# Designed miniproteins, single chains, continued (3), part 91

Each design is a single chain, and the fold is of that chain. pLDDT is the mean over its residues in the fold that is shown.

## One batch from the design tools (miniprotein)

Design m11159
Fold by ESMFold2-Fast:
Structure m11159 (fold): chain A 98 residues (1-98)
Amino acid sequence: GREEAVRLLREALGHVQAAADASTNPDLRLELDMVIIGVAIALRDAEKGRATPEDFRRLAEVVERTLKKAQEAGASPTVIDHLKRAAEALRRAAEVLA
């Protein structure tokens, strides 16, 4: 339910932050900083009961696009792993809120 979705969003936020901290590519870091803002807003909305499963699916799609760009840019395995985990957590958050 909602509490589990909030927990998964906090997990996703932590993974995107870790990916940003591990990134040495300035363009990727900027994109990750924008994703952090998006996940933080969704977390706030989820805590207030205003988030929908579709909001979390849209965020997962953003993280998945960022993951593809990171892979194409030759980002470290650490960055790639954190982005995969963030996307999975967002997909799972959508399922448990539905």
Scores: mean pLDDT 88

Design m11160
Fold by ESMFold2-Fast:
Structure m11160 (fold): chain A 61 residues (1-61)
Amino acid sequence: MAGVGKELATLIEELRAQGKSDDEIAAAVAAKARSLGINVTAEQVKAGLDLYKEEGVEVKA
């Protein structure tokens, strides 16, 4: 629901403003998402953020 997305976005902005690391943000986002019925782990959230930054080509031929 729209309210869920807004709450998660607010949490992310708050943690970024506090200078939290990607690990801390991922852990908090994962915990909040799970409390809202979304089954994710902090490690999965962190991996997603890391992939977004790199998004490189992993071709070796």
Scores: mean pLDDT 66

Design m11161
Fold by ESMFold2-Fast:
Structure m11161 (fold): chain A 104 residues (1-104)
Amino acid sequence: SEEERRKRIRDRIEQLRAHFSQLTPEEAKALGDAFEAIADHLEAEGADPRTVGSLYLAAGIAYEHAGDRERAVEAFQRASDYFEKAGDTPAAEVARELAERVAA
């Protein structure tokens, strides 16, 4: 169901936040940069948009932990766009909600 998919995505986000919470802001920024670079490379190679979206989502969470709100918002917006390309509307909506909350 869409509700179960949204819950699974939110649970994954909380797991990523827990893992990244052990990082310094500098380490979190470097990790975000790495995920974004991998996502950009895979997108250029025509990789599966769900995979690209997942990498931008991880980058956004890392940037959020680093305190880089602008990069976090951009990454979450890109994640939403790629999840929509993948037909994963629940994931796209969750990523968009994250972008809006960080931007506020």
Scores: mean pLDDT 90

Design m11162
Fold by ESMFold2-Fast:
Parts: structure tokens; sequence; C-alpha cells
Structure m11162 (fold): chain A 78 residues (1-78)
């Protein structure tokens, strides 16, 4: 559940992130699939969100995309 949720958040963030942040988000997704510790993944995702915002991504778009992805995942797993 938590790994799938973090991966869904990474995918959603990648949809609104600049190209340079998208590459890092793919690395984070690969680490999730490889079984990396969830606390490390959370820290890396937090950094990626900050980098996307600093690179000019809209905070509201990021928030909406992530919330939509989480809601879709919850509906699919229920």
Amino acid sequence: MEREMLKAVADALASVAPPEVKARLQEIKDRIDAGAPLEEVKLELSRAVREAINAGADVDEISRAMQEAVDKLRARLA
C-alpha cells in the first residue's frame, strides 16, 4: 500500500514537473520497485517536490495531481 502510494505520487509529480526533475522521479520510482527503505523514499520525494517548485512548477497543480493520484489508487485498492 504505502509503496504503491509513493509511486503514484511520483508519477503524478512527474506529469507536472520540468524535464530535469522527471529524471530524478524516475530514479525514485526505480528505487521504490527495488525495495528501498520507505523513509529514504519519502525524503527523496520531498526533495523532488521542492526542486519542481523551485524550477517553476505550480504548487496548486502539484497538490491537485498528487491528491488525484492518491484518490485513484485508494479507489483501485479498496
Scores: mean pLDDT 78

Design m11163
Fold by ESMFold2-Fast:
Structure m11163 (fold): chain A 66 residues (1-66)
Amino acid sequence: GPRAVAGVKGFGDVPKPKDEAEWYQDLSQVLQDTAEAAKKAGDDVMSQGAQQQSQKYQQLADQYKK
């Protein structure tokens, strides 16, 4: 069946962790990895969009960490 392979996790492949801070942090990391992959592929628009979304999720993770 279709499965994620070793490497960068897809956005939908991130399991829900025990708390929201860890979940947003994992989503931020996946988006950073996506931005790097897009940059290497020459997709600057996707890379920049993914970086901006990653920063937003990182801020959410930081807010929930208290």
Scores: mean pLDDT 71

Design m11164
Fold by ESMFold2-Fast:
Structure m11164 (fold): chain A 68 residues (1-68)
Amino acid sequence: SALEEALRLLEEGVRRGGVSAEEGRRILELGKQAKNPVAMATGKEAVEAGGLSAEQARDALEALRKSA
């Protein structure tokens, strides 16, 4: 599912030390497909900030898991 793919991208981001703006754009697209407000907000933040740190990605991952 789109939500599972967004979770996978965030998990990979945490392992790599952050999420890029390009990955954030993909998370935003997946969030729109899943109609998930947490994934959409996370993706938008990553695009606008030029990425997310590992800490920000971990917080977003926890929030998204709770919304699933």
Scores: mean pLDDT 86

Design m11165
Fold by ESMFold2-Fast:
Structure m11165 (fold): chain A 80 residues (1-80)
Amino acid sequence: VMEKVDKLLEEMRALVEEAKAHKDDISFLEEILDKMVEIDEEIRRLLEEAGAPGRLIASYEAEAGVYIIHVTVLILEAKK
């Protein structure tokens, strides 16, 4: 389970870098954001099913949340 969660976080990191490369393409950024939200939900589900300690869950959710916020900010900047 943890190895799968770590792979999902790596995928989120890759999506942030891809978003940075396409920062002016709003529709593409929105597709990335939707995918990241789905990954975040899967991470949470896997950690809860595994009975992970609250601190560990909070740590993974905080990292995933930072990535989601980063892409959201790129979308907001592209709309200006």
Scores: mean pLDDT 82

Design m11166
Fold by ESMFold2-Fast:
Structure m11166 (fold): chain A 73 residues (1-73)
Amino acid sequence: MAERERLIEELQRVAGVSREEAQALIDKFGLPYVRALITDLRDFGTPLEEAIKRLEKVPQMAAGGRAGARALA
């Protein structure tokens, strides 16, 4: 039902990880980053460990990446 469940099942199929491992990845990186992880595994053929290392770089950029002006009304 939740996106989380989708990503867990996809990780299990693509990387052969357990449900608990997939859940831990989602909790650590978040849903959108885990989607990127799955894409790297499926479309690019990137090994799981390599894809995880990529995510360790992406969060630092994403966390501070979106700064904008205050919304006006």
Scores: mean pLDDT 67

Design m11167
Fold by ESMFold2-Fast:
Structure m11167 (fold): chain A 62 residues (1-62)
Amino acid sequence: MDEQIEKAVAEALRMLKGVYARRGFVSEEEVEEAIRKATEGLSEEQAKRAAERVRKYYERAR
């Protein structure tokens, strides 16, 4: 995996852990917002791959 993609995924997951700690759940809108913020400055392909990994993580938590 590209290091920039791994950093974006880690940052998105860090944001979402904060949401979960406060509310006990994460909404789909919060997942998308975290992905958007964490992928700022990445290429379209890198952002897409990072988004795919973050969504896959939370898909199993539904």
Scores: mean pLDDT 77

Design m11168
Fold by ESMFold2-Fast:
Structure m11168 (fold): chain A 85 residues (1-85)
Amino acid sequence: MEAARKAQAQQLFQQGLDYARQRQYQKALSLFQQSISLDPNNYQSWAGASYVYRGLGKDDEADYYLQKSISLLNDEELRKEALAA
């Protein structure tokens, strides 16, 4: 069931990215937040939400989500090294 939740989170991220490209920021934000709720470790969804908050003029929220994304990306790189050992 966890693999299915992560797959659904990735699909929601892709939909959010499509709406963000169309500058439909409110719709994109909703989808990124749903993705984060299903997989809080999806650093791409945190980065997407940061981009949308920036587009909405909410720089403090954008910085928070970006910092969270960077933290999770560093954790993902450490996981890849552990799997390669």
Scores: mean pLDDT 81

Design m11169
Fold by ESMFold2-Fast:
Structure m11169 (fold): chain A 61 residues (1-61)
Amino acid sequence: SELDERIRRALSARDEEELRRLAPEMPTPAHNLWLFAGILYESRGDLAAAERYFRLARELA
């Protein structure tokens, strides 16, 4: 979907502002998206990005 494409682009660009804007439009809870993004970046060895997204997940929980 268009929403899925926007989310993928925002994650790729590490655009937290766009991701926060998209959160209310998601069919899944926003904290799940942030948690998933954190896990994804952690698995790729990007610990700084992972930490940032885990913090976003906690803020929205």
Scores: mean pLDDT 71

Design m11170
Fold by ESMFold2-Fast:
Structure m11170 (fold): chain A 83 residues (1-83)
Amino acid sequence: SLPELTPEEKERLEKLQKIIDENFYEVALEAAKKYGVPDEVIEELKKNKQDKTKVLQILRSNPKFDPEEFAELLRKKIEEKLK
């Protein structure tokens, strides 16, 4: 069983989730541009910007996709938004 979260821990997690949700598409777009994907793929990402699963599937279809590099880009974005 997971320990019960305090109200303060819940608020912190909600804030982190909001930052992730608001910035996931931006980080995905940044990674896609770094991979040099065609404009058609950029437009597909834009159409699916609210669907993190679909965005990630689109990125994974590119053989240049590095999950560790993507995680690091997302981490940096979260750190910037927490300031």
Scores: mean pLDDT 77

Design m11171
Fold by ESMFold2-Fast:
Structure m11171 (fold): chain A 98 residues (1-98)
Amino acid sequence: SAKERLVEFLKSLGLSEEEAEAIADRIAAKDPRSVSGLLQILEEGYEKHKEELEKKGLSGKEKLVYLLHNEVGFSQAEIGEILGISPATVSRILKKIR
């Protein structure tokens, strides 16, 4: 399924299986119909920025925050909801990776 492919992509970024499944569940709960489209944007965004993201030594969560903000265009509040963290934590991650 698109959700299973999203879990595998999130794991490839460095997220644990448990974190990847929880995040994929929250994305699917928000809009199940958008999962395939969102995954495509994330995969294309990662390939486009792969060298830069890997050189920065970012964690899987930090890479995901970057892609959701920069490539998908989600707000800090939406990213916080998806990752299960506060918008203030998302803001701190974005400041660290710029």
Scores: mean pLDDT 84

Design m11172
Fold by ESMFold2-Fast:
Structure m11172 (fold): chain A 75 residues (1-75)
Amino acid sequence: MEEIERLKKRAEELKEKALASTDVNDVEFYRALLEIMRAIAKKTYERTGNEEDKELAEFLDKLIAEVDEKIASLR
């Protein structure tokens, strides 16, 4: 529980940095970090069946979608 909450907080911090940036390269860098976190969470869920890992992956999907909107606005 605590570990998942810490990862969610870190993901939100990365999203906020992406949304605050005006440089598309910086936004894409933060998006890549979120994508790596999502891939790890999804693979962990596939191995463990732990619903908290699934919830983390779904949470990351939402943050990535917000960052994708920011990237679209800068292109």
Scores: mean pLDDT 82

Design m11173
Fold by ESMFold2-Fast:
Structure m11173 (fold): chain A 100 residues (1-100)
Amino acid sequence: SALEVLEEAKKKIEELKKDPNATVEDILKVLKETIEKLKELAEKSKDPELKETIEAIVESLEYLIDNIKENKLSPEEAADEALELLDHAIEVLKKVLELI
């Protein structure tokens, strides 16, 4: 499910934040893999509201990737911004799933 994809992404970013050898590229890889999985789930979704919610989360994650690259964020800064966005996305998705 989309919720499980986001929760797994959050767990991976939290693990990378604790790793002193983690790179920005490691964080970007998790975000890119998360986007790909969410895009597949959006395409398979028959509920228009759930599909639109997942697509909005994908757009937010793509914007975050661009921001990390353009502003040359450190691994810690990139992880912190990713965790904030993932937490918000999880809460939004939980609310949509409660209405369906």
Scores: mean pLDDT 87

Design m11174
Fold by ESMFold2-Fast:
Structure m11174 (fold): chain A 85 residues (1-85)
Amino acid sequence: SIDEGLKDLEEKLKEAIEKNDVKELQQILEHAVLVAEKHKNKKLIQKVLELLEKQLELAKKSGNEEIQKIIEESIERLKQILESL
């Protein structure tokens, strides 16, 4: 289900951020963007954006600027996909 997929994504993102695993974070986010681009589901993209914005606030609080930048870039890409729908 969408809710189970979003929960799995949230848990994977939190784990990568907590471990400062930049490579894993990039892979997770690249996959999320590809799925959004392929399916072009507006509601799903909006829910993923909400989730990423929440994770960005956590990354900002932790002081991980590289992780923050990667999340911000993914948010921008998803917003561009959403605007193209």
Scores: mean pLDDT 82

Design m11175
Fold by ESMFold2-Fast:
Structure m11175 (fold): chain A 77 residues (1-77)
Amino acid sequence: LDPELVEKAIEMIKEMLKELGIDPSKISEEELRKLAEKLVEAYYETKEKGGSTEELHNRMLEIFEEFLKEFKEKEEK
């Protein structure tokens, strides 16, 4: 994985969480990094398939939504 892309993805994730009213400090740096790595993998997978920017966006949204679902399930117990 490209470390620069992972760090950029972490920054974007933190911004998105703040916009959604979620405190990023409730999510460990390790968990944020794992999510960022999944997003970077989606980028490489989409590029390998010759996919569009729209397909990449949709895939990244799916990954982010799945993460939020898991996070909320943990919060709701």
Scores: mean pLDDT 75

Design m11176
Fold by ESMFold2-Fast:
Structure m11176 (fold): chain A 119 residues (1-119)
Amino acid sequence: MVTILILAPVTLEEVARRVAEALERRGYRVVLDPSLFGKDLSLEEKVKLARERGADLILEIGGSITRGVGVRVIEVEVAEKNLDKSLDEVAVASRFGITDPDELVREAVRLVEEVLARR
């Protein structure tokens, strides 16, 4: 069973909740902790959290300095070997420049399923 940790800023809390519901309906196990919204976590802290929660993937919904609002999918196993790299370098799939919250939810789900289909 695949377990996904969702991380988001406070401003995207509702989007994160909608993504969690959509992924759970698809049969994935989701970890969504409201106490983590808006926390400034390092890649190492994110990987540690994911391991503690039994998550295989980190789904980060948020901003990119260069690309605007979007989503990143991070494989925990890949990230733990690359803790010195940026989130953009570690992400196995990402999409940015999304202005519509409904599109943001759809793209988050799509990218998770794309990553899982790659094996």
Scores: mean pLDDT 81

Design m11177
Fold by ESMFold2-Fast:
Structure m11177 (fold): chain A 74 residues (1-74)
Amino acid sequence: SAVDLLRQALKDPEIKRLLEGLLNGDYSFPGIGKRAEERLRELLKDRFSQEEIDQILNLIKFDPDLARQILEES
């Protein structure tokens, strides 16, 4: 599931820090900024398929409250 994929991704401290900044408003634009999305894709591509990356990013974009809850549990 996208939830399990995000939990696996958050074991990487660099991904966790980037996602904390994105979800806690360290970025001036609502949602995922293009540069932050590109950086997340670069970090994820070594461990996840393109389909799995899209599932993770869609969870963050369309259910940020759930993504934030998963981040807090990590």
Scores: mean pLDDT 76

Design m11178
Fold by ESMFold2-Fast:
Structure m11178 (fold): chain A 81 residues (1-81)
Amino acid sequence: SLEEVARAVGRAIVDEASARDGNPDRVHAGTLREAMRRAGVSDELADEAVKRAQEKSGMPPGWVHRDAAEEAAAEAVRREL
């Protein structure tokens, strides 16, 4: 399904970001945005997704919990499809 494809791509985006940051549990907002952009997500949707993930994470500015990042990336990819 479209949702399954979006979730798989979203996970791949976060896996790339996590690998770059060297942390399996969280990613930098900038790294997440860059990974989404490289995957073909528009700047507008990437910025919206990062903002939403940061708000849900409740972490210090610039950081995002992995679960929030995966959810936000999957939704951004779904909107691009």
Scores: mean pLDDT 82

Design m11179
Fold by ESMFold2-Fast:
Structure m11179 (fold): chain A 118 residues (1-118)
Amino acid sequence: MIEELLEAIKNKDFDKALELIKELIKKSTLSGKVSEEMVKLGVLLLALYKVGELEIVEESKYSKEELIEGIKNNDLDIIDELRLAIINGKVSKDLLEAVKEVLSEVTSGELKKFIESI
């Protein structure tokens, strides 16, 4: 599934990429209070980074610690930050690291292994 996800993103087939992410989430457990929408956006961000479609930027609106807390608590402002990063193709190092840290903690199976490989 992960290889198919990365290929879909390289081919800009985002409908297929989102369906594959949904299937990966169904096969995972989700612990804590993290929503499926937060996990979906975070996995899409990490997959875009893995294929080289994201530019790393130094500036971050939030600290890494604030981003970790916001992801864990399904903060709508942090969901919006993830959406903006995906749309603009630019992600702060702090946001990328916060997403990787939280999602590796709250997921399982093939999805967790993928996140830990980033």
Scores: mean pLDDT 86

Design m11180
Fold by ESMFold2-Fast:
Parts: sequence; structure tokens; C-alpha cells
Structure m11180 (fold): chain A 78 residues (1-78)
Amino acid sequence: SSTIEEIAKKISEEAKKIGEEAMKETDPEKQKESSETLEQISRSMREMSSKVSGKVKEILEETSKEMEEIARKLREKA
């Protein structure tokens, strides 16, 4: 695998871990802050995906969508 693919996979794994930890938060104010952070991560990944192709693009787009969905769920809980 290329170094770029490995980096994309690592970014995806780290983002998912951040999302998982955010979902464990019970304080509404912190849930709102986490939601905003995950939305920012999602936007950054989407911007990066526009500059790449193939499997790297797919990984970044899928991760972006997952982060956006977690952010949405956190907003609904807050």
C-alpha cells in the first residue's frame, strides 16, 4: 500500500475513535463542543478528498460522512 493510503486509513481510525469518545459524553455543553469539532473534522476530510482519487478519496469521503452523522446525533442529544 502507498504511504498516502496508510495515512488516510490512520486519519480515519483516529477520527472514528474521537467520535466514539464524544458519544460517551453526558454534559450537554461538551456534547455541543464535540459536535462542532466533529463537523470541522468532517469538512476538512471532505476538502482533502476533493484533491485525491481512488481508495484514498473513498476512505476520506466515508469517514467524513460518518463524522457528520455522529455530530448530528450529538446535536440531537444536547
Scores: mean pLDDT 80

Design m11181
Fold by ESMFold2-Fast:
Structure m11181 (fold): chain A 65 residues (1-65)
Amino acid sequence: SERIEKLEKEKKESEKEREEITRLIEENKDWPPQEQTILLFRKTVLDSEIYVTERIIEKLKKEES
């Protein structure tokens, strides 16, 4: 369905952003602890959003007869 396709597209965009943040964390190990904590927090938020979106997609797939 178009709704599932839209959610899968949004999930892929979130996954790309998460990958970018993961790379920034790995490349900037010498950053101050405050900056490192902000990046880790952003990654955690994205992980949660991806998880929730995936659960919604699974539910919608089951509800489509």
Scores: mean pLDDT 82

Design m11182
Fold by ESMFold2-Fast:
Structure m11182 (fold): chain A 83 residues (1-83)
Amino acid sequence: KEKEIKEAIEKRIEKIRELGKKSNVPQEVLDQIIADFRREAERLIELSRKGVTLDDLAKKYNAEIAPSPVGEEERKFVELLLS
């Protein structure tokens, strides 16, 4: 549901901010990471609206997903956005 997706996105962004500040990441770099994350989340939501499944992403969009370390947390987040 939209509320759950929005809450998950905002929690992830807050985690990115906390980890970035703890690691002394420059503000400009941190802002870019957050912007990239928001764009990717919006893209996954749009793909979900078009009926794209996680299997479709693995086959068609592999080049954008394969370089990322696919942790269990990341997989669950993507599945949430695609639900």
Scores: mean pLDDT 66

Design m11183
Fold by ESMFold2-Fast:
Structure m11183 (fold): chain A 95 residues (1-95)
Amino acid sequence: MLSNQEILEKAEKIDDPLLRLFLQNLVNKAETSTDPKLKETLRELAQRVIEAHERGGSQAALDVFLERGDELSETDPDIAMTLASIYQNALLDFL
């Protein structure tokens, strides 16, 4: 698993500013959360999003995010809601 610092370093190399900001917000939420399941889920998602971007660019990264968000809405709706809020905050900060 990538460390929070390694995730941030990889995010800086991404040419999509919204995706960079989203990854930064994921790491910040993972760092400040006391819920181990939420921390693990957000870190795993951040790593998978970075790996998808490295293989297929911003669209592949978005596809992984949307697929995981959909899965979480069925199994862990509170985490899915947190994830949606993180993305919305990134979008608002980008605009």
Scores: mean pLDDT 82

Design m11184
Fold by ESMFold2-Fast:
Structure m11184 (fold): chain A 81 residues (1-81)
Amino acid sequence: MVAEELARRAMEEALRAGPGAVVRVRMSEELGRAAYATLQVLAREAEEAGVARVKIEVEDIYDEETGEMITEIRVEIEEKE
């Protein structure tokens, strides 16, 4: 699914960049909900595997270019404390 691909790419990029990096992805609200759910699962799996602690934040933004609400998802790798 497109949403799963976007989520996977965002997580891969964040893990590659490492702690302190924030990866931002923008998509439609419908795709954003699915991608956010997928990212939460991927983040939990990464933490359970001891790979990384992942923080995921979501914000709905009005896109004046399209006249529609879009979703911005931020993926950040945190050091375990």
Scores: mean pLDDT 78

Design m11185
Fold by ESMFold2-Fast:
Parts: structure tokens; sequence; C-alpha cells
Structure m11185 (fold): chain A 87 residues (1-87)
């Protein structure tokens, strides 16, 4: 089953909320959540068409621009991991 743009949008929204919650919980929680989200984003990217993948990356870049510095750095790691999946 291929991932939809709506599922990609929901992942990005949930990812931001999870990273913000983990940041408040402390550095270990944040590092763990970042690692989990990088792994899950890679798995999701494998189920995406090129069109959905391009949409997903665009939404991640938009979320990064709106995030605080620490959350933005974590989102950048997710973007790099996803970009590595398709080339």
Amino acid sequence: MMMTKEEADRFVESMVKALEAAEKAGPEAFAHMKAVLVHEARLMAQKMSKEVLEHFIKKLEEAKKKANERVAEAIEEVIKAVREMYE
C-alpha cells in the first residue's frame, strides 16, 4: 500500500509535536525521539511514490522553518535521511 499526501502531512504534524514534547522531557528523551522519527521517516519514504516523497520533503522543509532551533536541527536530520533513501 502506498502512502498518501494526507498521511505524509499527518506524520509531519505528529513528528513536530513529538519532538516538542521530547524537548520538554529532556536531552535523552529528545535524542531517543529523534532517532525513532528518523527511522520511521525512512520506512515511510520507502512506501511513497516520487510525487508523495517530493510533497513529504516540502512539508518537512516548511515545518523546519517554523520550528525552534533544536527541533529544526532534528527535522534537518529527518530530511537528510529521507533524501538518502531515494538516491
Scores: mean pLDDT 84

Design m11186
Fold by ESMFold2-Fast:
Structure m11186 (fold): chain A 97 residues (1-97)
Amino acid sequence: MSPENMKLYQELDKVVTEGTNKVSDALKKGDIDGAVEYAEETYEKVKELLLKMGYSEEDAELGARATALDIVRDAGIRTDKRTLGNEVIRRVKERLS
């Protein structure tokens, strides 16, 4: 990994942490639409960072999609809102396809 990519991975970690917190808060409130919006925001930010790291458009989309789904799954587990988390995952998959 290049030295430039180390800084981008630090930014990626911050984006993932903030996204997970926002999705967790939305799930606690039963705000499915807000949780989807925060997952999509995380997808867009992660995709931008992966492109800056030199990944192809296809690889950046795949990685960003996986990350967005992972933060929703983790938020659902953390908040004990797995059923709501699964609904958010379904909607995010539909919107990112």
Scores: mean pLDDT 87

Design m11187
Fold by ESMFold2-Fast:
Structure m11187 (fold): chain A 79 residues (1-79)
Amino acid sequence: GLTPQQRAELRAELAKIAASTKTVEEFLEAAMKSDNPLLRSFHLAVMFSDEVAEMVRSYFPEYSLTQIKGTALELITKL
């Protein structure tokens, strides 16, 4: 598990990426290009966890959970 400080830092980095992107695809692609390995694997957590997908939805409320998880799946198939 991550420490509370590591979780706070990860959330802050994700929030910065979300603020600089317009779509869930751009957001997840930007995270995958990070030097932080936790950010590079974040799209896997989105696909397999409804709680993580809900966090992404808080940044992009116009998207459904199905759309968010579908975008993560598409990015996995491009790897």
Scores: mean pLDDT 80

Design m11188
Fold by ESMFold2-Fast:
Structure m11188 (fold): chain A 109 residues (1-109)
Amino acid sequence: AAEAALEEEIARLDERGTSREELVRLTERLFELQREALEFAAEQALAKAKSEEEKEEIERLKKEHLERLEREKERVLSTASEEELRRLAAVYLLYEPQFEAAKAAALAA
């Protein structure tokens, strides 16, 4: 089901003749979304942490994950084929609404 939705969005982007420049832009937005998700997850974990040691571990893992994400972003944007960019753009378009809905629900609780 999830893979079928992804393939459908990829086909839609291809049928629209989405430019490489737009695919790059959407892929950059995917990495920004992933960064925001990591920052939000770390904030939620910090709010539930019971000790200074747990907080320090969460902050260390956050830094490591953010640095890894930045390296991956640079690699993808410099080397990815148009087909790879189209797949990543489709991932962004499918998951951004779910992330925003989940974030809004968490903030309302």
Scores: mean pLDDT 82

Design m11189
Fold by ESMFold2-Fast:
Structure m11189 (fold): chain A 80 residues (1-80)
Amino acid sequence: SARDVYKAILAEAAREADELREEVLANPSTTPEEVEERMREIEEKARARFAEHPEVAPYGPQFEANLELMRRELVSLAEE
């Protein structure tokens, strides 16, 4: 279903964000700027995957909101 496709795309982005979170926790010298750059790459890949599946278009606002929350959380984690 479109919902299952959307969930799979979001789960991949969340997994990549979780890997970045572990890297930030393991390296306290990681800067917010470095995290923003890494999250930008994760977001670009996620949006590219989303664009390949026209059936998930109705989830667009929810998808963007989830990406924004992931980015804000990880950037905040890297802040002193």
Scores: mean pLDDT 88

Design m11190
Fold by ESMFold2-Fast:
Parts: sequence; structure tokens; C-alpha cells
Structure m11190 (fold): chain A 90 residues (1-90)
Amino acid sequence: SAAAREARVRALMLELTELASQLYQSDDKEEIFEIFDKILGKVKEILALRPELRSALEAFLTSVINIAKTKLDEESVEELKKRAEELLKE
């Protein structure tokens, strides 16, 4: 149902906010990559339920990558960008 879909999207968006907060608090490269992969999984699920949220989710991923830029080397940041682009390409 539409109501069940909206409830799931809302839950996933709250999980994205929590994961972004965890990434912001982490200084460990491996942990940041693991959190980012979890973020990508939730973004993929939201896009399957609500494709119209693509632009908002692209902006969200850009914000998360900008946080990661303050913590990671250039090569690691480019790897995160590549993972995001591959997911968004479908």
C-alpha cells in the first residue's frame, strides 16, 4: 500500500540521518567506508520505492562525501564518489 511505502521511506530516511551522523563522528577509514556502503544500500532501497527522490538523495550523498573529504585522502574520496555514481547509474 501507499501508506506502507511512505512509512518504509520515512524509516530509511531516519536511518540515513543516523548513518551520516556516525560517519561524521568516525575518524577510521575502514569504518567510514563501511558506513558509506550502508548509506548506499539505504539510498538504493529508497530509490526503488520513490524514484522521484533521486535529486534529493544525490544532494545527500554529495553532503556525506564532503564530510568524508575532511577525514580521508583524495584516492579514498574518489573511490566513494565512484561507488555513489555506480549506484545512481543503476
Scores: mean pLDDT 89

Design m11191
Fold by ESMFold2-Fast:
Structure m11191 (fold): chain A 81 residues (1-81)
Amino acid sequence: MTTVGVSFKNGVLEDQSVFDIIGKKYNVEITQDKLNNGYLIRGEKENVLKAYDLAKEFIDNIPDSLIGNPEKMKEYMKKFL
C-alpha cells in the first residue's frame, strides 16, 4: 500500500467530484488534505502513480478560466478519461 501527497491550484481543491472519478478509475482512495492545501492518494503503488499522473496532468493543463467552476472542471476532466 502506497500513499502520495499532492498539492493543487487554488479553486480546484474544492472540486472533490473530479478526484472521486480518478479514484474510482484507478481503484485508489483520494481524500482532501485541507491543512496542507492538497490531496492524499492511497492504494496499490501502480494505481497510485497512475492516479497521481492523471491528476497532475489535469491540474497543469486546466485553463484558469475554468478554475472555481466545478461543472466546467468536470467537463474538462472528461477529455482525459
Scores: mean pLDDT 71

Design m11192
Fold by ESMFold2-Fast:
Structure m11192 (fold): chain A 71 residues (1-71)
Amino acid sequence: MAEEEMEKAVEALRALGREDDAENVRRTVEKLIEQGKEEKAAEVARFAAEAAELARDRGETDVVIDVSSAE
């Protein structure tokens, strides 16, 4: 169920110190479930969990950020 995938993703993200990302994933998945979009919620949760597991495996806690020109 999407909620279980969500919990896995949230737990993995929190283990990486990414509490803000964990909260965003939980909120997004819960909102999709509330709207009856269970399949989309499951996909979002699964991709988030997969990304978090990959980052954990590599020992990475940071995500690359891009900045626009100061102009």
Scores: mean pLDDT 69

